# Ledger of designs, part 95: designed miniproteins, single chains

Each design is a single chain, and the fold is of that chain. pLDDT is the mean over its residues in the fold that is shown.

## One batch from the design tools (miniprotein)

Design m3491
Fold by ESMFold2-Fast:
Structure m3491 (fold): chain A 92 residues (1-92)
Amino acid sequence: MLVAREVAAALLLVGGIISAELGDLEAAVRDAEAAAELARELAEETGLEEYERAAELAEEAARAAREGDAERAIELLEEALRALLKGAKEYE
């Protein structure tokens, strides 16, 4: 079932947002990269563009966090979460 990977990816994106808000950008990078990997797997299995977009946005968030841009990382993680949830709604 896709539900377990979807929930895991969503929790990682939320964790990344919380970590970035608290200034733990190293944790935000790890969470964003893990979420991107799961979103990529979902995109490969479903063919949904929304999961591909979620993976790309999470990868960009990891880059922003690595550069020390917490605000940009949070913005991108929130967009990645929205994209992931759109994919979930189409192929639950």
Scores: mean pLDDT 85

Design m3492
Fold by ESMFold2-Fast:
Structure m3492 (fold): chain A 77 residues (1-77)
Amino acid sequence: QIDQEISKLLAEAEKYKNEKNYEAAAKSYEKIAKILESQGKKNLAAKAYEAAAEMYEKAKKYEEAAKAYNKAAELKN
């Protein structure tokens, strides 16, 4: 059910999280979110944007985190 590209990006995100490379993890989650959004899977895309936002916060990239949270909120409405 999950696209092979999404599975690869999830593995990359987990690797980056384990390395504490939160910015790279956030970018991986953003890519997942964009793929899910393009597939019309809005609720799953919103969750992926929220995961990206959390990673951006850990990376102290607060502007990027805010943008990701806003995107997630937009997709839920």
Scores: mean pLDDT 85

Design m3493
Fold by ESMFold2-Fast:
Structure m3493 (fold): chain A 71 residues (1-71)
Amino acid sequence: SEEAAEALDRAGAAVAARDGNEEAVKAVSEAGKHFREGNIEKAIEGLKKALELTTDEYSKKMVEEAIKALE
């Protein structure tokens, strides 16, 4: 889905630029890789991990929107 790909890109950009937590950035990046491989279940798991590691409110919203776009 183009919408899911855009939501993942927005989540990754927000976490990298606003939150700065390297483990959260890695979790979003790994979720994006799983999404490109067609593994939606692992992509959602990675995004949920990123959500737990993220503290910036805007970045959390972007990760939540990416999870919704994949469900």
Scores: mean pLDDT 84

Design m3494
Fold by ESMFold2-Fast:
Structure m3494 (fold): chain A 65 residues (1-65)
Amino acid sequence: MLVERFAEVLEREGGLSPEEARKLAEKVVEKLKEVSKQTGTPLETIAKTVLADPEALLGLARALE
């Protein structure tokens, strides 16, 4: 699931606890769903791009705090 993939990256690259990483990953996925709906870009395409760039994912997660 996307939440689990984002949580793994946030835990590994961001040094977050599993609980913090999971909660933040849920917020990131919800934000990407909004972007997908607004732009018409498939969620899978957006998620793949963000997962390929850990720095971008961390920046997005920090902006959602």
Scores: mean pLDDT 79

Design m3495
Fold by ESMFold2-Fast:
Order: sequence, then structure tokens, then C-alpha cells
Structure m3495 (fold): chain A 101 residues (1-101)
Amino acid sequence: SDEEFYRRILEEMDKIFEELKKNATDEDKVYSLIDKFIDLIEGALERLRNPELRREFLQYAIDKLDEIKKLVEKYLKNPEFQKRINFVIDGLKARLERELA
């Protein structure tokens, strides 16, 4: 069911976010984890058809992407890495925000 799938996706995304916090100073791990996180968002958007759960998921994803940006800004001081991550996250956030409207 969409409800069961939604629960599993949230659990998996929360695990990745906790792993991001544990590895916040490791650029290679942070990049890999963000890539996995984005893949989960894309997969969830392909699968979720219930409009209420889809809206809840979009808001959750936007909020978590903002938290990831704050972690990167706080712990990773490489400006080129920050620029790359911000570009990817901002592009995805803009798409998710358009879908919420």
C-alpha cells in the first residue's frame, strides 16, 4: 500500500539523515549519502499516488533538504563542494515546491 511504502521510505530517509550527521565532515561520504537521499526522493515521487501522502512527503523532503544544506554549510568549509551541493539541492527543492503549489 502507499501508506506502508510511505512509512518505509521515511524510515530509510531518516537513517540516511542520521548517517549524514555522523559523517558531516567527510566530503566523500556526505556526497554519497546526499546522492542516495535524492535517489530515494525521486523513487518515492515515482511511486506515491495518494495525493495526501504525496503532499506530506513533498513537505518532508523539502524540510530535510534544508536541514542537509545547513549541515553542509556548518561542517564542510570547501566552497566549491558547498556550491555544488547547494546547486543540486536548490534545483530539486524548486521542483518539489512547484509540485506542492
Scores: mean pLDDT 87

Design m3496
Fold by ESMFold2-Fast:
Formats: sequence, structure tokens, C-alpha cells
Structure m3496 (fold): chain A 62 residues (1-62)
Amino acid sequence: VEGYKKELEKDPNNADAWTRLAAALLSEGKYEEAVQYAKKALEIDPTNPAARRLLAEAEKRL
């Protein structure tokens, strides 16, 4: 989580970094936050399959 936040400070339009942060939050059980960051990744790159998968997974667990 920490390292990906640092990357986002340098490049907030990095959809992969948002996706990685969402994945880390999902693994920590922070489903609501994972949804928020996965949506952010999809705003940047709507075709990102990892972000779409993470959003669906996090929403399913809410």
C-alpha cells in the first residue's frame, strides 16, 4: 500500500498504481476503500481488466 501511494503522488494518472492499491486494500479486507480506488483506476483506463475484476470482487464482498 505504502509504495503504491508514493507512486501515485508522482503520477496520479497511473491506472496500474491505482489498481495495485485497490488489490492491496482488498487483501486487507478494506472492501469499501478497494472499490473507491478501483473506480479511480477505471476513470483513467476503462479497459483495465484488473481494475474491473477488483471492483467486482470488492463490491461482491460488501
Scores: mean pLDDT 75

Design m3497
Fold by ESMFold2-Fast:
Parts: structure tokens; C-alpha cells; sequence
Structure m3497 (fold): chain A 98 residues (1-98)
């Protein structure tokens, strides 16, 4: 899962959003109900957001938040939850103006 997550992140920062989505999907498939899987949903959501697919990005952020809610004592999960909530709000604001 971590290897696919790393590749998704590298593709995202290179501006290759389709490749980022592909590797994030592989990371989710490898570890769907884990902190790694939640981060993969976040990366896919961010890539979808960059493509203007705000409704799809929102679904991914909501799924990440659902998974992360099961890890209340994890500092990593708390950080990812804050990022997911921030990104969710930003995507919702885009839909209200479009």
C-alpha cells in the first residue's frame, strides 16, 4: 500500500493527476480500511479537484474522514483528518460558485 501511495504522491506533485488517481486507487485496493487507504483517498480527491471533478473529490474526502474517524488516538490520522476537512470545505465552496 505504501509503495502505491508514494507513487500517487509523486505523480500528483509532477502534475500528472490521471497517474496519481491510478496509483491512489491501487493503494486503496491494497489497504482500504487503513490510515494508508484514507491518505490514498485524500490524494485521489486532490487530483480529482485539480481536474475540476469537485463532486467526485468530495466523495473521496468524505470516505477518508469516515475511515479516519476509526483512529481517534492516532496523531497521523488527526493530521490527515484536518487536511481532509480543509479540502472538503474548499471543494464544497467550488460547487456553490459553479
Amino acid sequence: AEEYLRKAREAFYAGNYEEAIKYAEKAVEAAPDSIVGAEAYLIRGEALFKQGKYEEAIKDYEKALEILSRYPDSLEAQILRQEAEKNLKKAEEKLKKS
Scores: mean pLDDT 85

Design m3498
Fold by ESMFold2-Fast:
Structure m3498 (fold): chain A 99 residues (1-99)
Amino acid sequence: SMAARQARRDARLDELYEAAVKTAKELIESGAPPGTTRVGKEELGSPDEESYLAQATVDADDPDKVIATAIYQEGGETRVRRIVLDKNGNILKEEELAP
């Protein structure tokens, strides 16, 4: 069903988001330099393919900020979950972008 398919996609996006947040906290704890760390083996494919991306980024413009991002893409639709953490792991901003 469409509902079961959407629930599967949402669950996968949530799993990747949690993994990205965990990676972001590990980057904070290790004092990692500015840069992007890819989480898992997922990569964005063609716009018509079901694809996912998760990453954690130490911001080059403000290295005290670490951004965790999970992206889902399919059929021209894009959903993004993002969180910005400070150097102590406090949430500065959290957003979810949907079509």
Scores: mean pLDDT 80

Design m3499
Fold by ESMFold2-Fast:
Structure m3499 (fold): chain A 89 residues (1-89)
Amino acid sequence: MEEERLREILKDKVSDEELEDALNTFRAMRRMRQSADDLLAKAKTEEEKVGARRIRDYFDDLIRKALDGLAEHFGLTPEEREELRALVE
């Protein structure tokens, strides 16, 4: 469902090749988010929770930069950018 939403946002703005590249970037961002969530869920001590939160913050920064890059590259509106962020979160 999320990938179908991304296709609808981008289909009129990009080539089929650029659309697949954007989908691959989106899939990578979702994997980073899931990986960070898994680390936090597995943390049992306060030290592990602090470490997991630092990794989460690092991935959140990378995801934000990737979304900004996609929005700039494809000329997305602020509304379309917020929609993309919601699909990753």
Scores: mean pLDDT 75

Design m3500
Fold by ESMFold2-Fast:
Structure m3500 (fold): chain A 66 residues (1-66)
Amino acid sequence: HMEHVLRVAREAGELLEEARRLLDAGDTEGAIRLAEEAKRVASRAPEVAEGTNEEADRIIEEARAL
């Protein structure tokens, strides 16, 4: 189970990093898409979901405000 949690955390983290990069580049649609994907990936491990959802929601809010 721990190996699964770490894998989910890494995948969600990589998606959030890419979403931030797209947001910085002005690709708001891409940023929202990847942030939503990070939330979906994180839902596979409740231990990862809380922090991932908070950061993903922040990215989505910023993208929608642009």
Scores: mean pLDDT 84

Design m3501
Fold by ESMFold2-Fast:
Structure m3501 (fold): chain A 90 residues (1-90)
Amino acid sequence: DEEEKIREMEKLLEEVLERLRERGEDEEAIRFLELSMEGLRALRAGDTARAEALAAELEEFLARHPEAARRAEEVFQEVAEEKEEERAKK
């Protein structure tokens, strides 16, 4: 179910964004996540044109800030591993 997968990803990204905000770190990584979440919301709404436009914005943003995705991915990995551990331990 594509919609279910998108919702799960959106929830995970929301947790990553909140963690970055709590750390008070890196507006570039935060902006990358904001754009990614907007793209996910557009996809869930069936707005393919908006999703494609947001993907283009992400590409331009990453060209200017190549480290933003890596920093966001590091926090994403931390959150994903934490959720996996919680699930395993119930």
Scores: mean pLDDT 76

Design m3502
Fold by ESMFold2-Fast:
Structure m3502 (fold): chain A 56 residues (1-56)
Amino acid sequence: SMDEELRAFAAAVRAMVDSLDVPEERREALTRQLVERYAPPEFRDRQEELIALALG
């Protein structure tokens, strides 16, 4: 389902951000950049939901 794909993408973004050991204060900005650049077109209207899911 689209919701399963959305959660999978958010989990992948979170894993990537976690792997980069960035300071906590930079996590939201980096997460937002990754979602804006790499989110599939079908999720363009759901980017804030993706960011929230990826941040936890």
Scores: mean pLDDT 85

Design m3503
Fold by ESMFold2-Fast:
Structure m3503 (fold): chain A 116 residues (1-116)
Amino acid sequence: MELGEELLRAAREGDVERVRELLSKVKDKEEAYELLTYQDEEGRTALHLAAEYGHVEVVEVLLEFARKMGLDVEELVAIRDKEGRTAFDLAIENGHYEVAEVLTKYVNEEQEEKEK
């Protein structure tokens, strides 16, 4: 998916404007799912790359878009790379605690699917 590779690059670079532009080209929920679940050769999604490099605003934009499109945010955050790491794991390992806080806020990881 051509848009997937471009989104991975934008997420890695922290280019929020480009991330927003790429997301604006998505027509429906299926395209949104394919774009947000697109993985590189290491199994990393745009969310993984934004988390690894500490791009808080990119993480927020990706998760807000996922919710707006009706996607399962918990499923997206739970995606593991080829080393078994989630976006949350990469944020913690790289000291990007603000990214970890944003991921937790959108998923309510400590509360699971608890209605609150």
Scores: mean pLDDT 83

Design m3504
Fold by ESMFold2-Fast:
Structure m3504 (fold): chain A 53 residues (1-53)
Amino acid sequence: MEEHDVADEVELARLLLERAKQGDERARVPLEAFLESDDPEVVALAKEGLAHL
């Protein structure tokens, strides 16, 4: 990615990753949605979060 307004998506993905590390299953659905993101950083965070669930 070049310079897109993806900071909010990355920030949310990081927050959901933290929730997933705590075993919060409610983070699963939004993390799965982030797997469809065009931002590879968001996708990587989503995959890492799902690995903790």
Scores: mean pLDDT 77

Design m3505
Fold by ESMFold2-Fast:
Structure m3505 (fold): chain A 68 residues (1-68)
Amino acid sequence: MSKSQIAARIIGEAFAEGMRTSPEEAVENGLKRAKEILGEEFSEELKPVLQAAAEMGAYARELDEKFR
């Protein structure tokens, strides 16, 4: 699997964790996994994307709560 494919998986997991926990926990967990698999430099570049994914997940949860 390429680094971009691994990154896509980690991003998707951050979205799902953002929905279930909090954006901060989702980003922390995503960064730990990215550092272990992709390395420090790549994980630093990926950080803003993980933040956005986690926040989108949390927002999706808020929309579900506002929906009937």
Scores: mean pLDDT 82

Design m3506
Fold by ESMFold2-Fast:
Structure m3506 (fold): chain A 66 residues (1-66)
Amino acid sequence: PAAAEARAGALSTENRKLVVEAIKELKDDPEYKELVEKMDTGSPEEQAEAQAKLSELIAKKIKEKR
């Protein structure tokens, strides 16, 4: 719990809200759904690629909101 709280504090409350809102909007996106499915059913290599792409989608969504 303490480690998670320290990381949340470092990202600030505002950044955390932006990430949550980005994920909320993306959950209805077909590209997001495909990446989540790859994370659940893919090989370790496919999971790593899907994780990288998910991070990029979230970052792009946050940037579009600003």
Scores: mean pLDDT 71

Design m3507
Fold by ESMFold2-Fast:
Structure m3507 (fold): chain A 68 residues (1-68)
Amino acid sequence: SLGEEAIEAARKGDIEKLEELLREAIARGQVPLALGLKEAIELLRKGDIEGAVETIERGVAAQRAEGL
């Protein structure tokens, strides 16, 4: 899933991969996940890997709740 790929990219500090996944989330209309990915990219640029991972996990949970 996009969320799982995003968590792995964030753990690796892979901003480029997160930007690709953000574009994909937008294309799919996954607004909660896209917002989480956008914030996570900003946190990674500041060197906050832990904050980026937590932000993506919250975005994934919010996206899941929207689908229920």
Scores: mean pLDDT 84

Design m3508
Fold by ESMFold2-Fast:
Structure m3508 (fold): chain A 64 residues (1-64)
Amino acid sequence: SAGILNIIELVENGADPETIYQQVKALIENGADVNEIAYVFSNYIAGKIDAVTEQKIINLLKAA
């Protein structure tokens, strides 16, 4: 989806971790496929942002 592609672009362009977290949260709250978000997170985002924000996103995905 366009929203998921936007998150990848934000990460690649070095956007603020809080911005990335808020975009992931917004996608989940708007009914995006959690499994697709988890796939994108593990393959394109994990290891590219700070550990605190990474854990916040993992917690969002586990709760969804």
Scores: mean pLDDT 82

Design m3509
Fold by ESMFold2-Fast:
Structure m3509 (fold): chain A 79 residues (1-79)
Amino acid sequence: MSDNDLANRLVDMVISGSMTQDDATSIVSGMSPNSVMQAGQMIGDNPGASQQSVSMFNSAVLDQVDNGDQIINTVMTSR
């Protein structure tokens, strides 16, 4: 899958609430930091996203991405 396909899959799983921690970690670790930030913004723009799935995504980003804290802060600042 392309980096963009992985981002779209991740966003869909977070919105649907079907994401597992293993899926979050695996997908995030395979993505570029820029694509992770894009996915985070798309998730932040969707109020229907499961809070548990959003938390799992945030944990994966902080664990797998060097600038994870900056990405999370940007998404939170986006409203």
Scores: mean pLDDT 72

Design m3510
Fold by ESMFold2-Fast:
Structure m3510 (fold): chain A 129 residues (1-129)
Amino acid sequence: MNELEAKLAIEQGIALRGQGDYEEAIKLFEKAIELAPDSPYTPLAYANLGLAYRDQGDFEKALEAFKKAIELAKDDPGLLAYAYHNLGLLYRDQGDYEKAIEYFEKALKLNPNFERAKKNLEEAKKKLE
């Protein structure tokens, strides 16, 4: 089924992104979106697509992908927290620590146990001290 194929494409894309194969990872995330655009996996595909664009330094494409992930994850607080955290990372990369803090705090309001967001929030706050 297209939904299972989309899930596998996302899992393969995550693995390739972890290996530094960003262009191939992007193609797999795009394939996942194409295979099952109305799938509950589509917000996760957009979040990972944004991370891959972030890894390439493409701020504009990363921002668009994360905004799509946030829009589509509206009723999924776990995925929404993940997307907000990723947007915080993107603003941090640009040196916009105030916006990074805002988005890490949004992620933590949705998921108080998000340890990675907590750590990134503390590090961003230290940059403004």
Scores: mean pLDDT 88

Design m3511
Fold by ESMFold2-Fast:
Structure m3511 (fold): chain A 63 residues (1-63)
Amino acid sequence: GAAERERAREELLARVRGLAAAVKAAFPDAKVEITEGENEIRLTVTFAGETRVEEATVEDLLA
């Protein structure tokens, strides 16, 4: 339901924020960006001119 989706989205966002903070602590020179989509949360990390993207989907938790 909508309430379950909203709670899953909030939980996912909290986890991604925690991961972003951990990455920034380990790699202070890294640029860390969180992008929120309709059914996904994307973590983009740019370090030493290289970009890496991790993606997590709310739909996978509601399947």
Scores: mean pLDDT 74

Design m3512
Fold by ESMFold2-Fast:
Structure m3512 (fold): chain A 83 residues (1-83)
Amino acid sequence: MEKAREYLRKGLEAYQAGNYEEAVKWFEKAIEIKPSAEAYLLLGEAYHRLGDYDKAIEWYEKALSLDPRNLGARRLLEEVRAK
């Protein structure tokens, strides 16, 4: 549990620094330990920043499958699909 949150934190630090490829690696490690709507959403956002819209859509849909009421995931999915 703590390890998954640590990986999410490292991924967010990489994301904020513009290191989206590194952010993907950390978020993937977090998901391997504990799948969560938050981790799926963050991984989708990292792929969106990398320009991989197909992967971004896939991960946003996975986030919604775990938490159908996740307003953030729904909004981001609508934004990326408008491309």
Scores: mean pLDDT 83

Design m3513
Fold by ESMFold2-Fast:
Structure m3513 (fold): chain A 114 residues (1-114)
Amino acid sequence: EERIKALEELVKENPDDAEAWLELGREYLKQGKYDKAIEAYQKAIDIDPENARAYLNLGIAYLKKGKYEEAVKWYQKAIEINPNSKIAWRNLAIAYEKLGKTEEAEKYRKKADE
């Protein structure tokens, strides 16, 4: 896709542009290219470690790969930076549910509803 090629060229010329890496990761995620999305999100957080969206999307990529413990780790990081992210709380609950931790899942689902 032309959007991905444009973003790949952008990050090649501007490897310290955290937002460009985040956008590239989101495009890879949309295409189901989870490993490439993870690499792009890792670059974004290496440059901007306060980017809650990068941690949230990193968690989503790991969840899509069935790596539920990794997904929990990154969702918790997103929540540390942005505790008002209802989507991060909801995704954390989903990851705990996938791990069979029903009580934790219900606790975090209630946080998402606040």
Scores: mean pLDDT 88

Design m3514
Fold by ESMFold2-Fast:
Structure m3514 (fold): chain A 99 residues (1-99)
Amino acid sequence: SETEENIKKGRELLKQGKYDEAIEVLKKAEDSPEAQTLLGRAYLAKGEYDKAAEWFKKALELDPKNVDARWALFILAETLRDKGRVEEADELMELANKA
């Protein structure tokens, strides 16, 4: 599908470090939890932590058992903790671990 093609292209652009181009392509598939997780990863790579958190949360709202989105929240939480944003890191870690 067009959605799957945009996700594949976005994933390839992320691997190349072309984050803005990846975001543009992935927004065309933004109703997909997979695309939302990849959007979050692109924003995380750009250091836009609040936008990264929003996209990972959207992915979990659509698919609460999404392993990739949960794992991405763990990585974001570690990054925030390293930046001294401990309270935000703990909140995201709890969200990632919820039943």
Scores: mean pLDDT 87

Design m3515
Fold by ESMFold2-Fast:
Structure m3515 (fold): chain A 61 residues (1-61)
Amino acid sequence: GLGVRAVATEDYTATRPDELTLKKGEVVEVLAVRPDGRVLVRSLATGEEGYVPGSVLKPWP
């Protein structure tokens, strides 16, 4: 990954097979950012990977 981390600002439920379900407060590693606003992330809690809307994430130290 890029070593960049983000935190979920709200719960997000996966609506597509390539998406990841997140809980508010979950910390993720950002793997890729798409021009369409979707972000490929890995959950640090579970190790699962998937896309989420960039709007549900904020930068985390």
Scores: mean pLDDT 82

Design m3516
Fold by ESMFold2-Fast:
Structure m3516 (fold): chain A 65 residues (1-65)
Amino acid sequence: MSLEEQLRLDIETVRRMEAEGKLSPEAAARIIAALERALAAVRAGDMATASRHYWEALRLAGEAQ
């Protein structure tokens, strides 16, 4: 599975968790924004920037739990 596919699945999972009431809309929006920034960086070929945004998304998910 490509990193782009993994990020798209992660975004879908966060949206599903919000729809199920497992994440607040605010927490979901912050996590999705970080994942979308990571995805944009992957599409641009900037893997260092992608990694930073991905780790920020994981940190935000941990804070929301």
Scores: mean pLDDT 84

Design m3517
Fold by ESMFold2-Fast:
Structure m3517 (fold): chain A 68 residues (1-68)
Amino acid sequence: SMEELIEKVLEALKDNPLARAFVLMAYGLAKAAGLSDEEIKEVLRSVLEKLKDQFPEGAEKALEIIDE
């Protein structure tokens, strides 16, 4: 499910509380906007790509989870 996917993404970012906060905010806003699961994944991928410069290890792991 999408909730299980998000839990795995947040676990990959557990050592980066700011990155976790951004992902949670992006997910919450995308859900509130009525985006599909596919569109939510695209939003999360965009957020994680931007986070790679500051938090590469966790962000790269989270991107792998989304692409699976």
Scores: mean pLDDT 83

Design m3518
Fold by ESMFold2-Fast:
Structure m3518 (fold): chain A 70 residues (1-70)
Amino acid sequence: AAQAAEDAAGARGESLVPVVKLTKQAIDALENGDEEKAEALVDEIARLTGLTPEQREQLRLSLRWVAAQA
């Protein structure tokens, strides 16, 4: 019974580590004006986290806003 929770936690842990790294890379790409790279990274984050199209668009806008503040 604990194994299914460990498998889910392990998969989420692996997904969360790449998501954090991809998020930082997307912000860095936006700060450097590499919009195509940032778009690809946002799409990969959305795929890994199972975001809806609406949530993906909110993530894109949020990352652009953060990059604009840096």
Scores: mean pLDDT 71

Design m3519
Fold by ESMFold2-Fast:
Structure m3519 (fold): chain A 50 residues (1-50)
Amino acid sequence: EERARRLIENLRAQGYSDEAIVKAAAEVLKLETGLSDEEARERAEELLRE
């Protein structure tokens, strides 16, 4: 999930919306961890709240 965390930080710094960040991070999490679409979205939301 390190790649997803880094992406979240970069997109937040650029002023993207939380919704856009979660969608992008979920795609990276699916590639990085093999999570399902729903699991990746939930994990992306958790990472964004950190």
Scores: mean pLDDT 80

Design m3520
Fold by ESMFold2-Fast:
Structure m3520 (fold): chain A 62 residues (1-62)
Amino acid sequence: GGHESARAGAEAARARGDATAAAVGGYENWKLTGDPDGKKGAEAGARGDAEAAARYNERAAL
């Protein structure tokens, strides 16, 4: 589903250290699933914290 694509995008962004892509991935996952970790990932990515964004997006993937 759409949340799986958003999850894969977030993991790819983590591998690159791309905070903006991680923020987008977290936001899309939150929009599709309502997962609060997706929202936290988007917020972390928006502030430029790629590592924190990746960790939240990984939790949202579970």
Scores: mean pLDDT 69

Design m3521
Fold by ESMFold2-Fast:
Structure m3521 (fold): chain A 95 residues (1-95)
Amino acid sequence: SSLVEELQRLKERLREIKRESEVDPRGALRRAREVLDELILLTRDDPGSRGLFSNQRRLVEAALEADLSDQEKRDLLHLIVDSTIRIIDRKIEEL
């Protein structure tokens, strides 16, 4: 379905962002926020999925506002990306 294709595309973008975090962890967090905004809009009619992606977005905002080292930003981004991908995979399995 078109929704599955969009979810797979955003999942691949998250994997790319995770790789980019090795060079630019703050920029990677900002790009992850953009992907999460797309996921929230894409799931606007599914309160459960929208709520889970909104939680991940709040974690990105917290990471961007906190006084973190580059390594701490990378570690948090990796956790956020991995959990967001798990939410996407679960959503795809339900379609």
Scores: mean pLDDT 91

Design m3522
Fold by ESMFold2-Fast:
Structure m3522 (fold): chain A 77 residues (1-77)
Amino acid sequence: SEEELLKEIEQALKNGDYSTAYRIAKKLIEENPDSKNKEKIAEIFKKVADYYRSLGLEEEAKRIQEEIKKIFPDSKI
């Protein structure tokens, strides 16, 4: 279920596994673009981008940022 996948994302983030959190979040929005959890998923993408930027991975962070704009064009994140 979507709720179970969101819990897996939270667990991955707690473990510092931002790559896994991003992968699961991307799968969620691809399978349900109109998800009621769309804003929460956008926040997860932003958190992952911020993490990669903190590691000096600017190109990776920029890719995720552009993906946020494509998937969540109405988001203020």
Scores: mean pLDDT 82

Design m3523
Fold by ESMFold2-Fast:
Structure m3523 (fold): chain A 70 residues (1-70)
Amino acid sequence: SDEELRKKAEELLEEAERLGVKALLSGNTQAVDEVSRLLKEARELLEKGEYEKAVELAEKAIQTAKQGLK
């Protein structure tokens, strides 16, 4: 349902933000910039009700942040 997708997107965005902070503390500025861009786009999609796309971008932000920690 759209409600379940919205909540999933919100939870994934929170995780991506936490991982983004860890990447910032690791000094990987490029990863931080990309995560910030993806988070902004995902939040805009959430505001427009495009929940499935918001989930996809939030998951991409998580993967980008994790790569920045390697």
Scores: mean pLDDT 84

Design m3524
Fold by ESMFold2-Fast:
Structure m3524 (fold): chain A 75 residues (1-75)
Amino acid sequence: SSMEARRKEELERQILVGVAELLAAVAELLLKKGKISPEEAAEIYEKAAEKAREAGDEELAEELEKKAEELREKA
């Protein structure tokens, strides 16, 4: 095992977390601007949760899933 392999794994995880956070931010912005429905925003949050789960960030994935559920309840 090398430090380069671990750095690559860490970078890949950071990219996935960043994608999850960006998807959530974009969904919130588009919802606030009335460009998407709560149902469409929930779908984006669900995709964001999947990226967080791929990164191994179960806490972030759970928070994003709960946000998607809240948005679907308001639909």
Scores: mean pLDDT 86

Design m3525
Fold by ESMFold2-Fast:
Structure m3525 (fold): chain A 89 residues (1-89)
Amino acid sequence: MEEERRREEEERRRREEEERREEEEKKKRLREEILIGLALIAIGVGRLIGDLEWAIKQLEKLKEQAKKEGLEEAVKEIEKMIEELKKEI
């Protein structure tokens, strides 16, 4: 009877670990989406005011923030956006 409870506790613990990993992955993806969204807003504003150099500076700041947070996909996407904007100058 006590052995059965211990097995149920171990299975519950494994499920909780998997759920925690999924939650961390979701939080990471959400943060990446937020930073990418902010980069797109900065590009839009820069184009509206006719200052793409300002937009690039904002994207570089967002890229540094993404690097600090370990958001590799956001870093790559923001780097791509910076390179595309540099071609338009």
Scores: mean pLDDT 81

Design m3526
Fold by ESMFold2-Fast:
Structure m3526 (fold): chain A 68 residues (1-68)
Amino acid sequence: MLEEQIKLFEEAIKILEEEGASEEDIELLREALKKAKEGDYVGMGELLGKLSKEVLDKFMDILKELMG
């Protein structure tokens, strides 16, 4: 994953944490980010699939906003 994409992922996690996402969902996102940094995109996808639908939808929307 490119460094710029990693920074966008980190910023999206920060925004979700500030918006009151659960500690469980934030931990899943942080583990998914760690997998992405390791190049384990399958592991990243599995962890993202464990998120609540609401948090996953918000995460995707935040990433779209940050990408322009």
Scores: mean pLDDT 80

